# Designs tried in a protein design run: designed miniproteins, single chains, continued (3). Part 14

Each design is a single chain, and the fold is of that chain. pLDDT is the mean over its residues in the fold that is shown.

## One batch from the design tools (miniprotein)

Design m8453
Fold by ESMFold2-Fast:
Structure m8453 (fold): chain A 94 residues (1-94)
Amino acid sequence: SMAAAIAAVEAEGDALIAKSEALYKKVLEFAKTSEDKKKSKELAEKALDINNEYSDKLEAQAKKVGKVGILYSASVGVQGIAFASLATSLRNEE
């Protein structure tokens, strides 16, 4: 059913957002505890690339549910906040 399809997409979206937040926290903790700023920056850049893949996947899922993607749009919005937070962290590591 369409309702089941939406629920599945939202569950996947929520899981990707949680992975994004966990990745952000791990990179930030490494940056705070490591004296190797170059390695911290490299890890943050790799994390940003992974977060971009999560964002692309969420956008692709939104397209699959079309007209019934209102609840899914909220998940995409939260992902955008996680992305912005990671970008801010990257600037603070310079």
Scores: mean pLDDT 65

Design m8454
Fold by ESMFold2-Fast:
Structure m8454 (fold): chain A 68 residues (1-68)
Amino acid sequence: MTLSDEEGRELFNDSLSLLVSQLKRGLISKEQALQGIDNVSRTLLGLGMPQSLVDELREKAIKEIEEV
């Protein structure tokens, strides 16, 4: 099963928002948040998302997590 680019971006951004929220609340470490991003990235690749799109989303997410 493949996702559209829009569906993949929305799924990733929802996951990122949850991880950033948990990080800001002290429920997880930055390392755990980055592991969460790695896990969702692998899921999107497994669902047939383009590597280039997943790399774009990961780069943005890592920056946002590090800025917390």
Scores: mean pLDDT 82

Design m8455
Fold by ESMFold2-Fast:
Structure m8455 (fold): chain A 69 residues (1-69)
Amino acid sequence: SRAAAEAARRAVRDATQALLDELLRRGLADPDRVLAGVEVDPDAEEVTAENIKVTWGGPEYRPQLEAAL
């Protein structure tokens, strides 16, 4: 359902933020190069890999985040 997709989107965003916070705590990420956000298609009823978009604050940050995910 749309409500389930919204809850899943929130969970993915929260998990990604928690991961980012952990990387920052360990000194493995630069806060000035943080990811811009995680977004799931708001019209999707189910959350799939195709419906998830992650934006990065800097190109050097992307490989670190991808390796951690």
Scores: mean pLDDT 57

Design m8456
Fold by ESMFold2-Fast:
Formats: sequence, structure tokens, C-alpha cells
Structure m8456 (fold): chain A 91 residues (1-91)
Amino acid sequence: KLEELKKLIDEAFQAIRNGDIDRALELVEKLIKKAEELYKQGRYNEALIVLTSAEYLLGKLIEIATPEQKARAQELLDRVQKLRDEVLKKL
């Protein structure tokens, strides 16, 4: 549900604010997995909303992360962008 997704997004922003980059990356990965589930269910508009939020969070993380954390964030961002392209093909 959207309320659960909003809580994950809010927790990710809180983790970023607290400097807990590893926690924020973990939460973004959970958002990506949720978007993958929504895509498999044919819920393309909801998947797109989740992916847009994940992309925004990853952009913020890349600005403040260590080089190792940036590499992980970039891998997740590439995954988000590929899935977004697949979602857009279905709309």
C-alpha cells in the first residue's frame, strides 16, 4: 500500500539526515524490490512512483557517500533506470 511505501521513503530520508548511509541504501533496495513486485503485478503506475522516489534518494546518497557506498548507490541507480524503462514500455 502507498502508506507503507511512504514510510519506507520517510525512513530513508531520516537515515540520510542522520548520516546513516548504509541504512538508507538498505531502505532504497527494499523500495526497488517493492517496485519489482508491483511491475510483476501489472501495477505500472505505482511501480513508476516508487522508482522515481528511489532515483531521487539515490541521487542524494551519491552526493554524500564514500567511494564504496557511491559504487553501490550507482549499481542500485542503474537497476532503477532499467526497471523504469521496462515500466514505461508497458504504459
Scores: mean pLDDT 85

Design m8457
Fold by ESMFold2-Fast:
Structure m8457 (fold): chain A 110 residues (1-110)
Amino acid sequence: NMEELEKEIEELIDEGVEETRKRYGVELEVSEENKERARELAKEAILEAIRNGEDLMDVAERKIRELVEKEGDKKSAEVSLMLMQLVGAASGVLAKDPEKLERLRELINK
């Protein structure tokens, strides 16, 4: 179920961001448009990485290179930085909770 999978990925990103905020007190000052773009790219990167058995950060870096090639360095900088932070946060959650990673794999393969 794609809707269930998307919800689980959204929750993963939200959990990672909230844990980072609580632990380090960091809040990203990025425009709402760039936050939404980064969040969509993060969801795509996480989904692609899990489907293909790739590292989340490697897929995020590939998405950043594609964005930079399309829009240029200056226009993509905020989205790229936020994308890396969102995917890094999600990667941190999955590293601490292998059962959550397995559940995501099951949702993708069903």
Scores: mean pLDDT 78

Design m8458
Fold by ESMFold2-Fast:
Structure m8458 (fold): chain A 76 residues (1-76)
Amino acid sequence: SFEELLKEAERLFEEYLELLEKNGVPKELIEQLRKYMEQLFAKLRELGKKDPEAATKAAETLIRVLKEAIETIKKL
């Protein structure tokens, strides 16, 4: 479901932020990234009301991007 995709994206995003912190990214930037992602999730939920198919594709794309970002940071 769309909500399950958003929950997976949220978990992946938290993993990504933890990896960034472990690699020395400043706490202030981590907090800003968290706020931006909260805004993105809110916009995706609004899109889900207007266009559920587009919202689902966007959530799937976000999951893919986050998985790629996590793999990239793990190689550092």
Scores: mean pLDDT 86

Design m8459
Fold by ESMFold2-Fast:
Structure m8459 (fold): chain A 62 residues (1-62)
Amino acid sequence: SAMDQIVNDGLALVDEGKSLKEAVEYAREKAQEAGIDPLDVASRVLLEYSKRSTDDRESTGV
């Protein structure tokens, strides 16, 4: 889905060394272009990032 693509693209920015904040802002802009609620996409990016961070035992709000 478009949401899954945007979330994956946002997380790829973090993998490239961008901040989580920059990834979330990117995802929100892409969500607006796709007609998706930017808050829903931002929440999904944060959730997926938190799942990835569980390996480091550092959870942020999940």
Scores: mean pLDDT 75

Design m8460
Fold by ESMFold2-Fast:
Structure m8460 (fold): chain A 66 residues (1-66)
Amino acid sequence: TAVLVGSALIDLTGGKKYTTQSQGVQALQRLGVSPSVARKIVNELKGKDGMVNVGKLAMKAAEHLS
């Protein structure tokens, strides 16, 4: 579920609201997302600074794991 995925991502990213692309991909892979899908999700969610919102990342990961 999105709640469980969100809690896991918060733990894996050290409680940060934003994470780097590499850290986001690594966190998604630890949750069972394939490397190609993880990179696609991170690339779609990254801002101009290359940072990814952890909350949005959790929602997208939940869609792929459900």
Scores: mean pLDDT 73

Design m8461
Fold by ESMFold2-Fast:
Structure m8461 (fold): chain A 100 residues (1-100)
Amino acid sequence: SMEEFQKTLEEMLKLFEEAAKKIAEYVKKDPELAEKIMEETERKLLSLALAAIRRLPEKADEIVAFLQFVGDKLREIWENPEKAEELIKETREYVEKLKK
């Protein structure tokens, strides 16, 4: 359903935002912790995406595209932690477009 698709996007967005803030905070202070957060977040995002694709095969392309988008944004935050707020805003805007 459209509601289930929107809930999946919101769950993925929430995981991304929490991880983005922590990675930005820790990448220079504690890179081992930041790496662990990145790895755990990528696994959780993949798990949510795969579960959503099974329930909503008609939305598979949009779910895969969003998974790739958030993965790219997390890697960009790893390289440029000062951009975290900007990249979180871009990801929120991406989700808003997908909900229509």
Scores: mean pLDDT 89

Design m8462
Fold by ESMFold2-Fast:
Structure m8462 (fold): chain A 80 residues (1-80)
Amino acid sequence: SPQAVFGQLLSELGRHLYAAASGTPEEAARHRAQAEAVLAQAEALVPDGAASLRDLFADEDAAVGTGAAQLQLEADRAAS
């Protein structure tokens, strides 16, 4: 469903932002670019979404979803 895909994209956004803060300079730049691309994809899934997405992003900043990010990595590995 679009909501499930939106949740996956928010998980990926959090993962890339964390990696950008924690990685090497080269990895940080790559992950920042990927975070921006994922944010754009998430916004596209929510038609009136900019305000709602900003609210959800503020909530993510308050509560870290690292477990969801780890599950996304496992899913990506299984798909390979």
Scores: mean pLDDT 62

Design m8463
Fold by ESMFold2-Fast:
Structure m8463 (fold): chain A 77 residues (1-77)
Amino acid sequence: MSEVSSIEIDEEKKKINITIVDTDKEAAKVPPALQIGDIEVTNLEETTVKPGETKVIKGKGILDGKEYDVTLTVKNL
């Protein structure tokens, strides 16, 4: 199952760093948009993260009505 392992919010620089860890030994698909807690993440590159891979994907996020640049790190362990 995929779990959110960390969320770092930089309000001054309008950046959000999110790390997701997947341990189910299957390929993980990253959709173009997803909801992570209160963060609406969009404009993600559609990709597949294979077992043993780590991918860094850029997107946009909305939190409390403010736009952020999102960096999504997906680790498929």
Scores: mean pLDDT 79

Design m8464
Fold by ESMFold2-Fast:
Order: structure tokens, then C-alpha cells, then sequence
Structure m8464 (fold): chain A 61 residues (1-61)
């Protein structure tokens, strides 16, 4: 895994930690409020960003 520096806060975080927390949060939000268009849009953007950060080449499914 890789560690990155948050450009906004300057805090160092691991890609794994960020991905795990974000996936858990999105899964919970989906379970509670499914079919929210904004949530779906954010989820797609986040998944692409995380996949790119991890591999630097592949887009998420």
C-alpha cells in the first residue's frame, strides 16, 4: 500500500485506510438511503479516483 499527503489538511494517510473507510461509509449509506442520485454520482467518482491512486491505470468496474 502507499501513503499519501492530503493536499488540503496536510495529513498523511494510507491508501488502504482511506479506501476501507470510504467503502464502509458508502456501503452503509447505500443500505440506508439507496437510489440517491447524488450518492451514486459521488460513489462513481470516488471509486475511479481510488482505483487510479492504487494502480494508476485501471478504472473501477
Amino acid sequence: SRTIVDGVTGEEVTIESLEEALEAALAQARAVAPDTEFLKEVEEIVEKALAHAKTGKAYPP
Scores: mean pLDDT 62

Design m8465
Fold by ESMFold2-Fast:
Structure m8465 (fold): chain A 108 residues (1-108)
Amino acid sequence: NMEEIQKLNQKMFELRQWLLDKLRDLTQETLDALRSSDSSQIDELVSQLNSRIDEIKKEVLEKAEELNLPQSFIEELLSLLDTFRDLLQRFIRNRDVDGLEQLISTLS
């Protein structure tokens, strides 16, 4: 059924865009926090990032359940979040402000 496939594709597109917007905001928050922090605060910033990613994962699961989305798509979004977690942790630990600015530009 083409109409059902189109509706499903639209829901997946909208949730993916919502997630990308959340990741852009998170990257900006991380950049701002890193710019205002000293080296003694790095572990706290990483802890805060992990908490924010876990909150976003919960929201993704809740939205995906409500929209009755395929498990394969849910796994794709969770994998993207884990990739972003690892990338942002690396930028925080290396104090890589330029890398974060480039990432924001890519997400915009």
Scores: mean pLDDT 88

Design m8466
Fold by ESMFold2-Fast:
Structure m8466 (fold): chain A 68 residues (1-68)
Amino acid sequence: SKREELEKALKELSKHSALSDEAIEEAIDRLLENPEGAAELLRAQADVLKDVNPKAAEELEKLAEIVE
């Protein structure tokens, strides 16, 4: 399911930043409320992080793709 894919992707992102299980669930709910807007914001954040944290940027781009 899309929720399961988002949870898996967010857990991968949490290896590169500290995210609690509660934060992951909250993020999933927010992403599913406005998928198109969330995807745009995730891609914008990935662009900002590309040079500083490329692994986090890759995971954010994957999240944007899953949300759409």
Scores: mean pLDDT 74

Design m8467
Fold by ESMFold2-Fast:
Structure m8467 (fold): chain A 85 residues (1-85)
Amino acid sequence: SNEEIKRLIKEAVEHLKGLKKALVELMKQKGVPEEEIKEVEKKLNEKIQELEKLGNSENPDLNKFLEIVKEAQEIVNKAIEKMKK
């Protein structure tokens, strides 16, 4: 149980780091203002740090993990939606 949650957190961190890099590059290609890109990077970095901290705890809370993942996905979705208009 705890080992499975820790593995999921580690995988989520790695995927979110990759997604952040891809999203930032896409935003640059779409001509999004530098300040908006920096804000999205900051928000995603905060979620990555929260996941890394949770993964280093002895008893990571599954509900907290799901909450952070949901918040990270919301940041990504909002950035993508802005680029479609």
Scores: mean pLDDT 87

Design m8468
Fold by ESMFold2-Fast:
Structure m8468 (fold): chain A 78 residues (1-78)
Amino acid sequence: SAQEEAIRKKVEEVLKLVEEAKKKYEEGDYDSAIEYLERAKKVVEEAIAESTDPVVKAGLERAKKTLEKFIEELKKLK
């Protein structure tokens, strides 16, 4: 469905943003890493709002919690 395709594209965007965050973390650029993770979280929130499948929605909610945890941990490093 068009909704499944939209969610898939957002998941792909999240994965790319998380990969960029990892690169910035490895460079010691924690501020940029946090910015990429916050952008990824926003895309996950949009995907949650657009999702009607409870299994998909639960998976996205778990992804959101994981991103929130990483953001909190990075903020504590500096």
Scores: mean pLDDT 86

Design m8469
Fold by ESMFold2-Fast:
Structure m8469 (fold): chain A 76 residues (1-76)
Amino acid sequence: KEKLEKAVEEVVKENEELVKELAERLGISQEMVKDLILGLVLDPEATTEMLRNVLKASEEDVEKLKELAEKAKEKL
């Protein structure tokens, strides 16, 4: 759990501009983007439904967030 959170934090730092753009487009904080990446690793189905139905994320933004989640998994 802690190792995964650190992997997500590292991915966020490596992709600062994309995380900032996603936060602005989704109307959330960069910290919430980090939580969404973590959620996509831990519970991809529920997190994807939240992205589409609650945050009204575009398919492009969902794909970018999933890519960041895969990068976090690679660090585990």
Scores: mean pLDDT 82

Design m8470
Fold by ESMFold2-Fast:
Structure m8470 (fold): chain A 73 residues (1-73)
Amino acid sequence: GSMIDQIARLMVEAARALAAGDEERARELRERLHKLIEQYGKEQGLSEEEIQKLKEEADESIRHLASVLRQRA
């Protein structure tokens, strides 16, 4: 898949790990996600500030999705 597809998949996997209480797995997936966001952003010509904002937005989305998933688990 595209790099965007990989980013989306890692976000969902990180949220699932976080919801399951697998903090080590969630941290590993978050680190991989941040590296992909940085690579994607650099490839698209984004500034360092824009890349940092995308990482922060991804972290917020992961926390929100994990909260929703925990209510269903």
Scores: mean pLDDT 86

Design m8471
Fold by ESMFold2-Fast:
Structure m8471 (fold): chain A 84 residues (1-84)
Amino acid sequence: MSEELIKKAEEVFEKLSGGSGVLTKEQFKEMLEKLGEKLSDEDIDARLKMIDKDGDGVISKEEFLEYLSKMNEEVVQTMIDVLE
């Protein structure tokens, strides 16, 4: 990802986390709903397990950025634009 896109992703993370430095399952669900994804709690848990490398049930900023880095940059830009 470009440095500008990383910075925007960090700003989106700060807004979604409410400044806590982590995304909870509920906050991650709200993000997915804003992106138009209607997933069951079980599907959200499956996605969280793929992102949450520490197994603590929350997503750190570093884990979030790594998750986005595996996506197409145009898709990430669209997600950021929707979530701003």
Scores: mean pLDDT 76

Design m8472
Fold by ESMFold2-Fast:
Structure m8472 (fold): chain A 79 residues (1-79)
Amino acid sequence: ARRVAIVVVASPATEERARALAEAAAAGLRAQGYEVTTALAPSEEAALALAREALERDGADVALVADERGQGLAMLRRP
């Protein structure tokens, strides 16, 4: 995949940690030659909606959804 979207589920209390996690993951993937976008979402439902939008509208090949602890919740691919 050339373009990856990373969406991290965060509450206001975990936003700083979630942002740091998203940017660390993005930096690692960018070092491997991927274009990466990051976003935070207030819930898993909102994160899945952003992931689908990244695939359908923003041209991402893969979307990764994780929680603020770094646990993977979903991986979506363009069909």
Scores: mean pLDDT 84

Design m8473
Fold by ESMFold2-Fast:
Structure m8473 (fold): chain A 75 residues (1-75)
Amino acid sequence: AGSLSAEGRALVEAAQAEADARIRALIAAGDYDAARRLHLETLRRVAAALRDRGLVSPELAAAMEAAVAAGEAAL
């Protein structure tokens, strides 16, 4: 299934909250490329953490990692 468990969602929310202040600071500085890269790095770390903790299927984890790689290639 494509939905995260409550534990997985909490992990995603915590990681995004940590990144938000740093991303906002980069945007305020006009560094949109660095803000975009930090966002993708955060998504990659979240995908790895979800996989390593068994909170997501290996197939979904691989799909998330592939989506991040595609985003990084578009930078």
Scores: mean pLDDT 77

Design m8474
Fold by ESMFold2-Fast:
Formats: C-alpha cells, sequence, structure tokens
Structure m8474 (fold): chain A 83 residues (1-83)
C-alpha cells in the first residue's frame, strides 16, 4: 500500500510539472494515472483530488465529456472516503 501511494505522489508531481510547462495533455494523463494508484492504495480522498485535477485540465483542453467523467468519478470517491 505505501509503495502505491508513493508512486501516485510521484505521478502528481509529474502532472504538476507538465501543467506548469503548458503540456495539458501530459498533465491530464499523469493526473489520471495518479488517481488510479491512489484508488489501488484505497486513498480515496487523494484519488478524488487527482481525478478532479484531470477534469479541470480536460475542460481547459475543451474535452467536456472527459471532464464530466472524471468529475463524477471524484464525487463517488469522496462519498466512499466519508464512509
Amino acid sequence: MEELKKKADELMKKAFEAYQKGDLETARSYFIEAGKYYEKAKDYQNAADAYLAAAWVSRQLGDEETAEKYRKKAEELYKKWKE
């Protein structure tokens, strides 16, 4: 579990770096991958945060369908975290 969280944290850092460089598609890809690793670690709060970041970047890319998909996934994970 700890290794999965560490991997997700590294992916979040890469996503943030890509975002700062204006590479939105790469940033989105890293945010989605980070979310998946947080989910495997059962870290639902950080998984939801990663997917929300992916949704925001998708909106900036004009991809509203992908943005809505990850926004809904984040809402489900926040609900699971509150259990």
Scores: mean pLDDT 86

Design m8475
Fold by ESMFold2-Fast:
Structure m8475 (fold): chain A 83 residues (1-83)
Amino acid sequence: MEEEARRLALEAVAEANEEMRASGEAERAEAALEAGDWEAVRAAAERVLERAVEILARHPDAELGAAAAEMLRRLYEEDLAAA
């Protein structure tokens, strides 16, 4: 479960990132990173996480989708606490 949930979470993040590239949000996030606008970078990361969680919520295996979403939230909190 944990290994499968991690894989699914990474796939959802990849899908969310593809959507951000298509909308131009990824370009803006990259520009913010180059400019040192950490608030904008954080907001972009939060939007990717929010979208990835939405994707996981629609997964056919609701139990696995929920586990992956929880793992993704924990990874984000861990990174935020370390920063």
Scores: mean pLDDT 76

Design m8476
Fold by ESMFold2-Fast:
Structure m8476 (fold): chain A 73 residues (1-73)
Amino acid sequence: TAEARAYTAAGERALAAGDYEGALAHYRKALEIDPRYSRAALGYLSAVGELQARGRLTEAQRAEAERLWRLFA
């Protein structure tokens, strides 16, 4: 949907700006609208990787990433 694409684009802009938590929030909204939207899922996992590399990943974010990985694996 146009709404899922808009949230995904917002997530991509946040990720490019180094706002990894903001990127996760935007990608999560896109996936709430379209749970099979692979572009949003890929973006979410990229933001999770950036947070993990910086030691800023929460357990809730890790669990969410694991669920998405299983869905798209």
Scores: mean pLDDT 82

Design m8477
Fold by ESMFold2-Fast:
Structure m8477 (fold): chain A 96 residues (1-96)
Amino acid sequence: GLGTPSIGDLLDWARSTDGLTPDEVLLLSQITQQVVDTVQNEIPLSEITDETVKGKVREIARQASPDLLDKLLSRKEPVDPIELMVDIAKRQVLPG
């Protein structure tokens, strides 16, 4: 469908964002996929909420790179990358 957030949208944001290295853009892609996999495999469907998924984004990003997590947490406009990752994970795991 038109307008559904995707990993591509997140990567486009990351590539256009000053202060992210090419290695951090690749790592962001890997973190996002790991969040999707973790939400799908470890969280019951009834417990998939913005708060729960946001917690997993922060946990996985921190374990991968504290510096990258700090960069993600400092950026809210025009796109909040944490909220975008939450939306991507929920939309890939939840039907409709």
Scores: mean pLDDT 78

Design m8478
Fold by ESMFold2-Fast:
Structure m8478 (fold): chain A 100 residues (1-100)
Amino acid sequence: EKEKIKKKLIEKIKKEIENVKNSNVKSKDLNVKLLELELKYVEGKLSEEELFKELKKFVKEHIAGSEDEEVVEKIAKASLEYLLEKIKEKEEEEKKKLKE
């Protein structure tokens, strides 16, 4: 079941990426980049530490700009916690679907 849940979660995230790419949302390119990081983490291609480093880079380049490292790290930490919570919610949803 754990392997099946992981595969379904990967499929779900890939569909979300495709849906965002086909949407008219103003921030779609940024949303795609964040979903791609989420996908890599779920696939095991990024550790939590590597995901945090990628989020710090993302925040510095796209959100914080010229902000100092402490501000970037604080925003990146909040972003990491948010993404991990969203991944957990998606996993719980897929677990429920497998029990139906």
Scores: mean pLDDT 76

Design m8479
Fold by ESMFold2-Fast:
Structure m8479 (fold): chain A 87 residues (1-87)
Amino acid sequence: SDLEKLLEKHKEVQILMLRVVAHRGDEAVREVLAPLEERFLREGVPELEQAEALIEALRPLAVEPSEELRARIAEALARFEAAKAKA
């Protein structure tokens, strides 16, 4: 379903954001997100296409994670899944 595709893409966006933040800081993510969010609002872009555009924009900034970064990503994803289980 479109919802399942959207949830999968949102998970990809979250993983890429965590990788970029860990390597470059939160400002690097904001610099990518701000112009895209403005474009999405102006053009009325559907959520699935928004997620795909975010993945494309973040992917070049996401370097191969170090062992420590992989552990941090795994911990953050586990916390995210635990939070979802409570909803």
Scores: mean pLDDT 75

Design m8480
Fold by ESMFold2-Fast:
Structure m8480 (fold): chain A 85 residues (1-85)
Amino acid sequence: VEERLEALARRLEEVVRLSGVDEERALELLREAAAEAAALVAEHPEELERLLAETPEDSRRRRLLLLVRELAANAARMDEMIASA
């Protein structure tokens, strides 16, 4: 899970980097990140809840975990929003 979280973080950093340079590629990577977040929540819900509970409120890890939950919860909505862009 931690390895997949770090890989997801790197993918999100790449999305930000490509934003304004290659919007098509950025959107493609964002869709992939949302799909991976959804898979991670579906496959390891208990481990993600444990990590979130154990992680300090002001940490980079907590922000990443909350973002993963948000992306997973909004995966279908995110795809809809990207399709309308």
Scores: mean pLDDT 72

Design m8481
Fold by ESMFold2-Fast:
Structure m8481 (fold): chain A 114 residues (1-114)
Amino acid sequence: MSEAEQQKLFIARLHVEGAKSSVENFVNADERATEEERKKAFEMIDAVKEHVLKLAEELIEAGASLSNVTLFIGDTSLVLYKKLEDALVRKQISLEEAKEEVFSFAERKAAEVQ
C-alpha cells in the first residue's frame, strides 16, 4: 500500500471509530435494553466495524477517493443505527437479522463505489 493509501486508510479508521463510539453511546442510552442485549449489540458493532474496515481497505486499494470511502462508511453507519433501533428499541427483528442486513448493505454499497 502506498503512503497516500495508508493516509486514506488512517482517516477511514478515524471515521469508523467515531461511528462506533456514537452507536455504542446510543445502545448505552437505551434504558429498555438489558445488559445481555447490550453485550450482544456491542459484539455485533465490533463485527460490523471489522467488516467495514476490510471493505474500506479494498476500496482504497481499488483507487476509490477518500470522499467515496467516507460516504460508504457514513451510509453504512446510518443503516447500522436503524437496524440496531429496529432490533433493540422496536423489537421488530433479531440482532442476528440486523447484522445480516447491515453486512448485505455494506457489500452492495462497496460494489457501487468500485
Scores: mean pLDDT 86

Design m8482
Fold by ESMFold2-Fast:
Structure m8482 (fold): chain A 111 residues (1-111)
Amino acid sequence: MFRELDKETIKLAKELKEKYLKEKSAEENFKAAEEALERAARLSEEASLEAVEEAARAAAEAVGAAEAYIEKLEEEGKLTKEQRRRAVSIAVAAGILYAAAVFRYELAKRK
């Protein structure tokens, strides 16, 4: 069951958010979120346990970077409703792609 992987993914997303808030600008965080989403999309097409684990990591990176982007722009007084919506959409999409990787792996286990 992927319960422990989900728990570790949530923990990693929180840790990456805090790290990215200290190390990256808002624009760098948005770019990191987009790159993590693209990686999750590629991994969602594979039906292996390794792809599921890497998709979970990519989802954590996308969520962490998207949240860091939002916090940075709020801190700067520059966050618009559209920027928040875009960042949230990236995080949600990455989570869906991780779920798709899990589903493909489960289907591949059936003979």
Scores: mean pLDDT 83

Design m8483
Fold by ESMFold2-Fast:
Structure m8483 (fold): chain A 92 residues (1-92)
Amino acid sequence: SALAQQYAQLARQYAEQGNLLQAAIYAGMAALLEPDPEVSRIGLARAVEEARRLGALEEAYAALMDFARKHNLYDRIPLIEEAFRAAGYVPT
């Protein structure tokens, strides 16, 4: 979708600026906007793995959950929970 592509472009821009955490978060946001749930799941897993490597799972989880709620992507919340559990993050 056009909106998913815009967020993917922002993720690339953050990566080019050396802001790897924002790059991972915006890549996750782009994945959440993908109409195909399987494409969304794959993109989320990649974004969450990058957040794990950065030691920033808590910050990424909060940002992606907030994004899903603000954009009424409630059907994507289980995909967020799945991706973060697979990365070893359990929210308190």
Scores: mean pLDDT 88

Design m8484
Fold by ESMFold2-Fast:
Structure m8484 (fold): chain A 90 residues (1-90)
Amino acid sequence: MALVQEVAELAVKLRQLPPSTLQSEIQNFLVERGLSVGTAHQYALAAIMGVYGRRISGLQRTPETEAVVQEVIKKDVEAGVEDIKRAVFG
């Protein structure tokens, strides 16, 4: 899904920011893309869970939110490997 990919890429790009800032940025991005506030909120919670590895109590477990969590985890690991390479090799 194109939206899942865009949310995951944005979450990883913003992963150095506080959780509240990351949540607001993802919610605003999705609302501007035409999603409902409720759907944008759920995707933002899924992205926070994926970035920080912490259980989020307001997150509904659907195939879509699970896809966001898994894609964020995958991209965050890939970005972390790049960061380690830069730190070690230049």
Scores: mean pLDDT 76

Design m8485
Fold by ESMFold2-Fast:
Structure m8485 (fold): chain A 89 residues (1-89)
Amino acid sequence: MKGDELFKKAREAYKNKDYDTAIKLFEEALKVYQEELEKNPSAEIYRKLAEVYRLLGIVYRKKGDFDKATEYIRKSGEYFKKARELEAA
């Protein structure tokens, strides 16, 4: 999946401490996964979105942007909850 390739590249950038590139690639992965979710909702896509938000929170914390970090970590929790609810349905 195109989103998975962007996510993988974003993780590599984060690993190399290239936080600006990591943010850009994670934001692109979010767009792709959100488009997929809109057309075909699945617990897998909700979990992928949650993981991207979690990593964005970590990256923003590394950059000292605690407000954005808190916002993204909160969104991560919301999407993980939606994934669990969809699996239970």
Scores: mean pLDDT 85

Design m8486
Fold by ESMFold2-Fast:
Structure m8486 (fold): chain A 91 residues (1-91)
Amino acid sequence: DPVQEVLDLMRKLGANDEDFEVLEEILRLVAAGDYEKALALAKELIKKQFPDLSDEEIEQRAKDLVKLVEDMLQGPAARKQREKLKQEKLK
């Protein structure tokens, strides 16, 4: 289950289990390609879990989280396939 694998990885990165529902929503948004919404929720989650971080650190960690989730959910081959579909969507 790629969702559970990403959640377990987030726990190892210092996230608490209490916000797993928000993490699952971030995973769903990334899978749907809603990067901006996923990033916004990731920023809120990081700020809640690590309130002592600077705004710059929160933004960077949120971006890293979204990229990590995208890579984990799509895999290297699936990510390449989605990039191709994204280019076709320009038509």
Scores: mean pLDDT 67

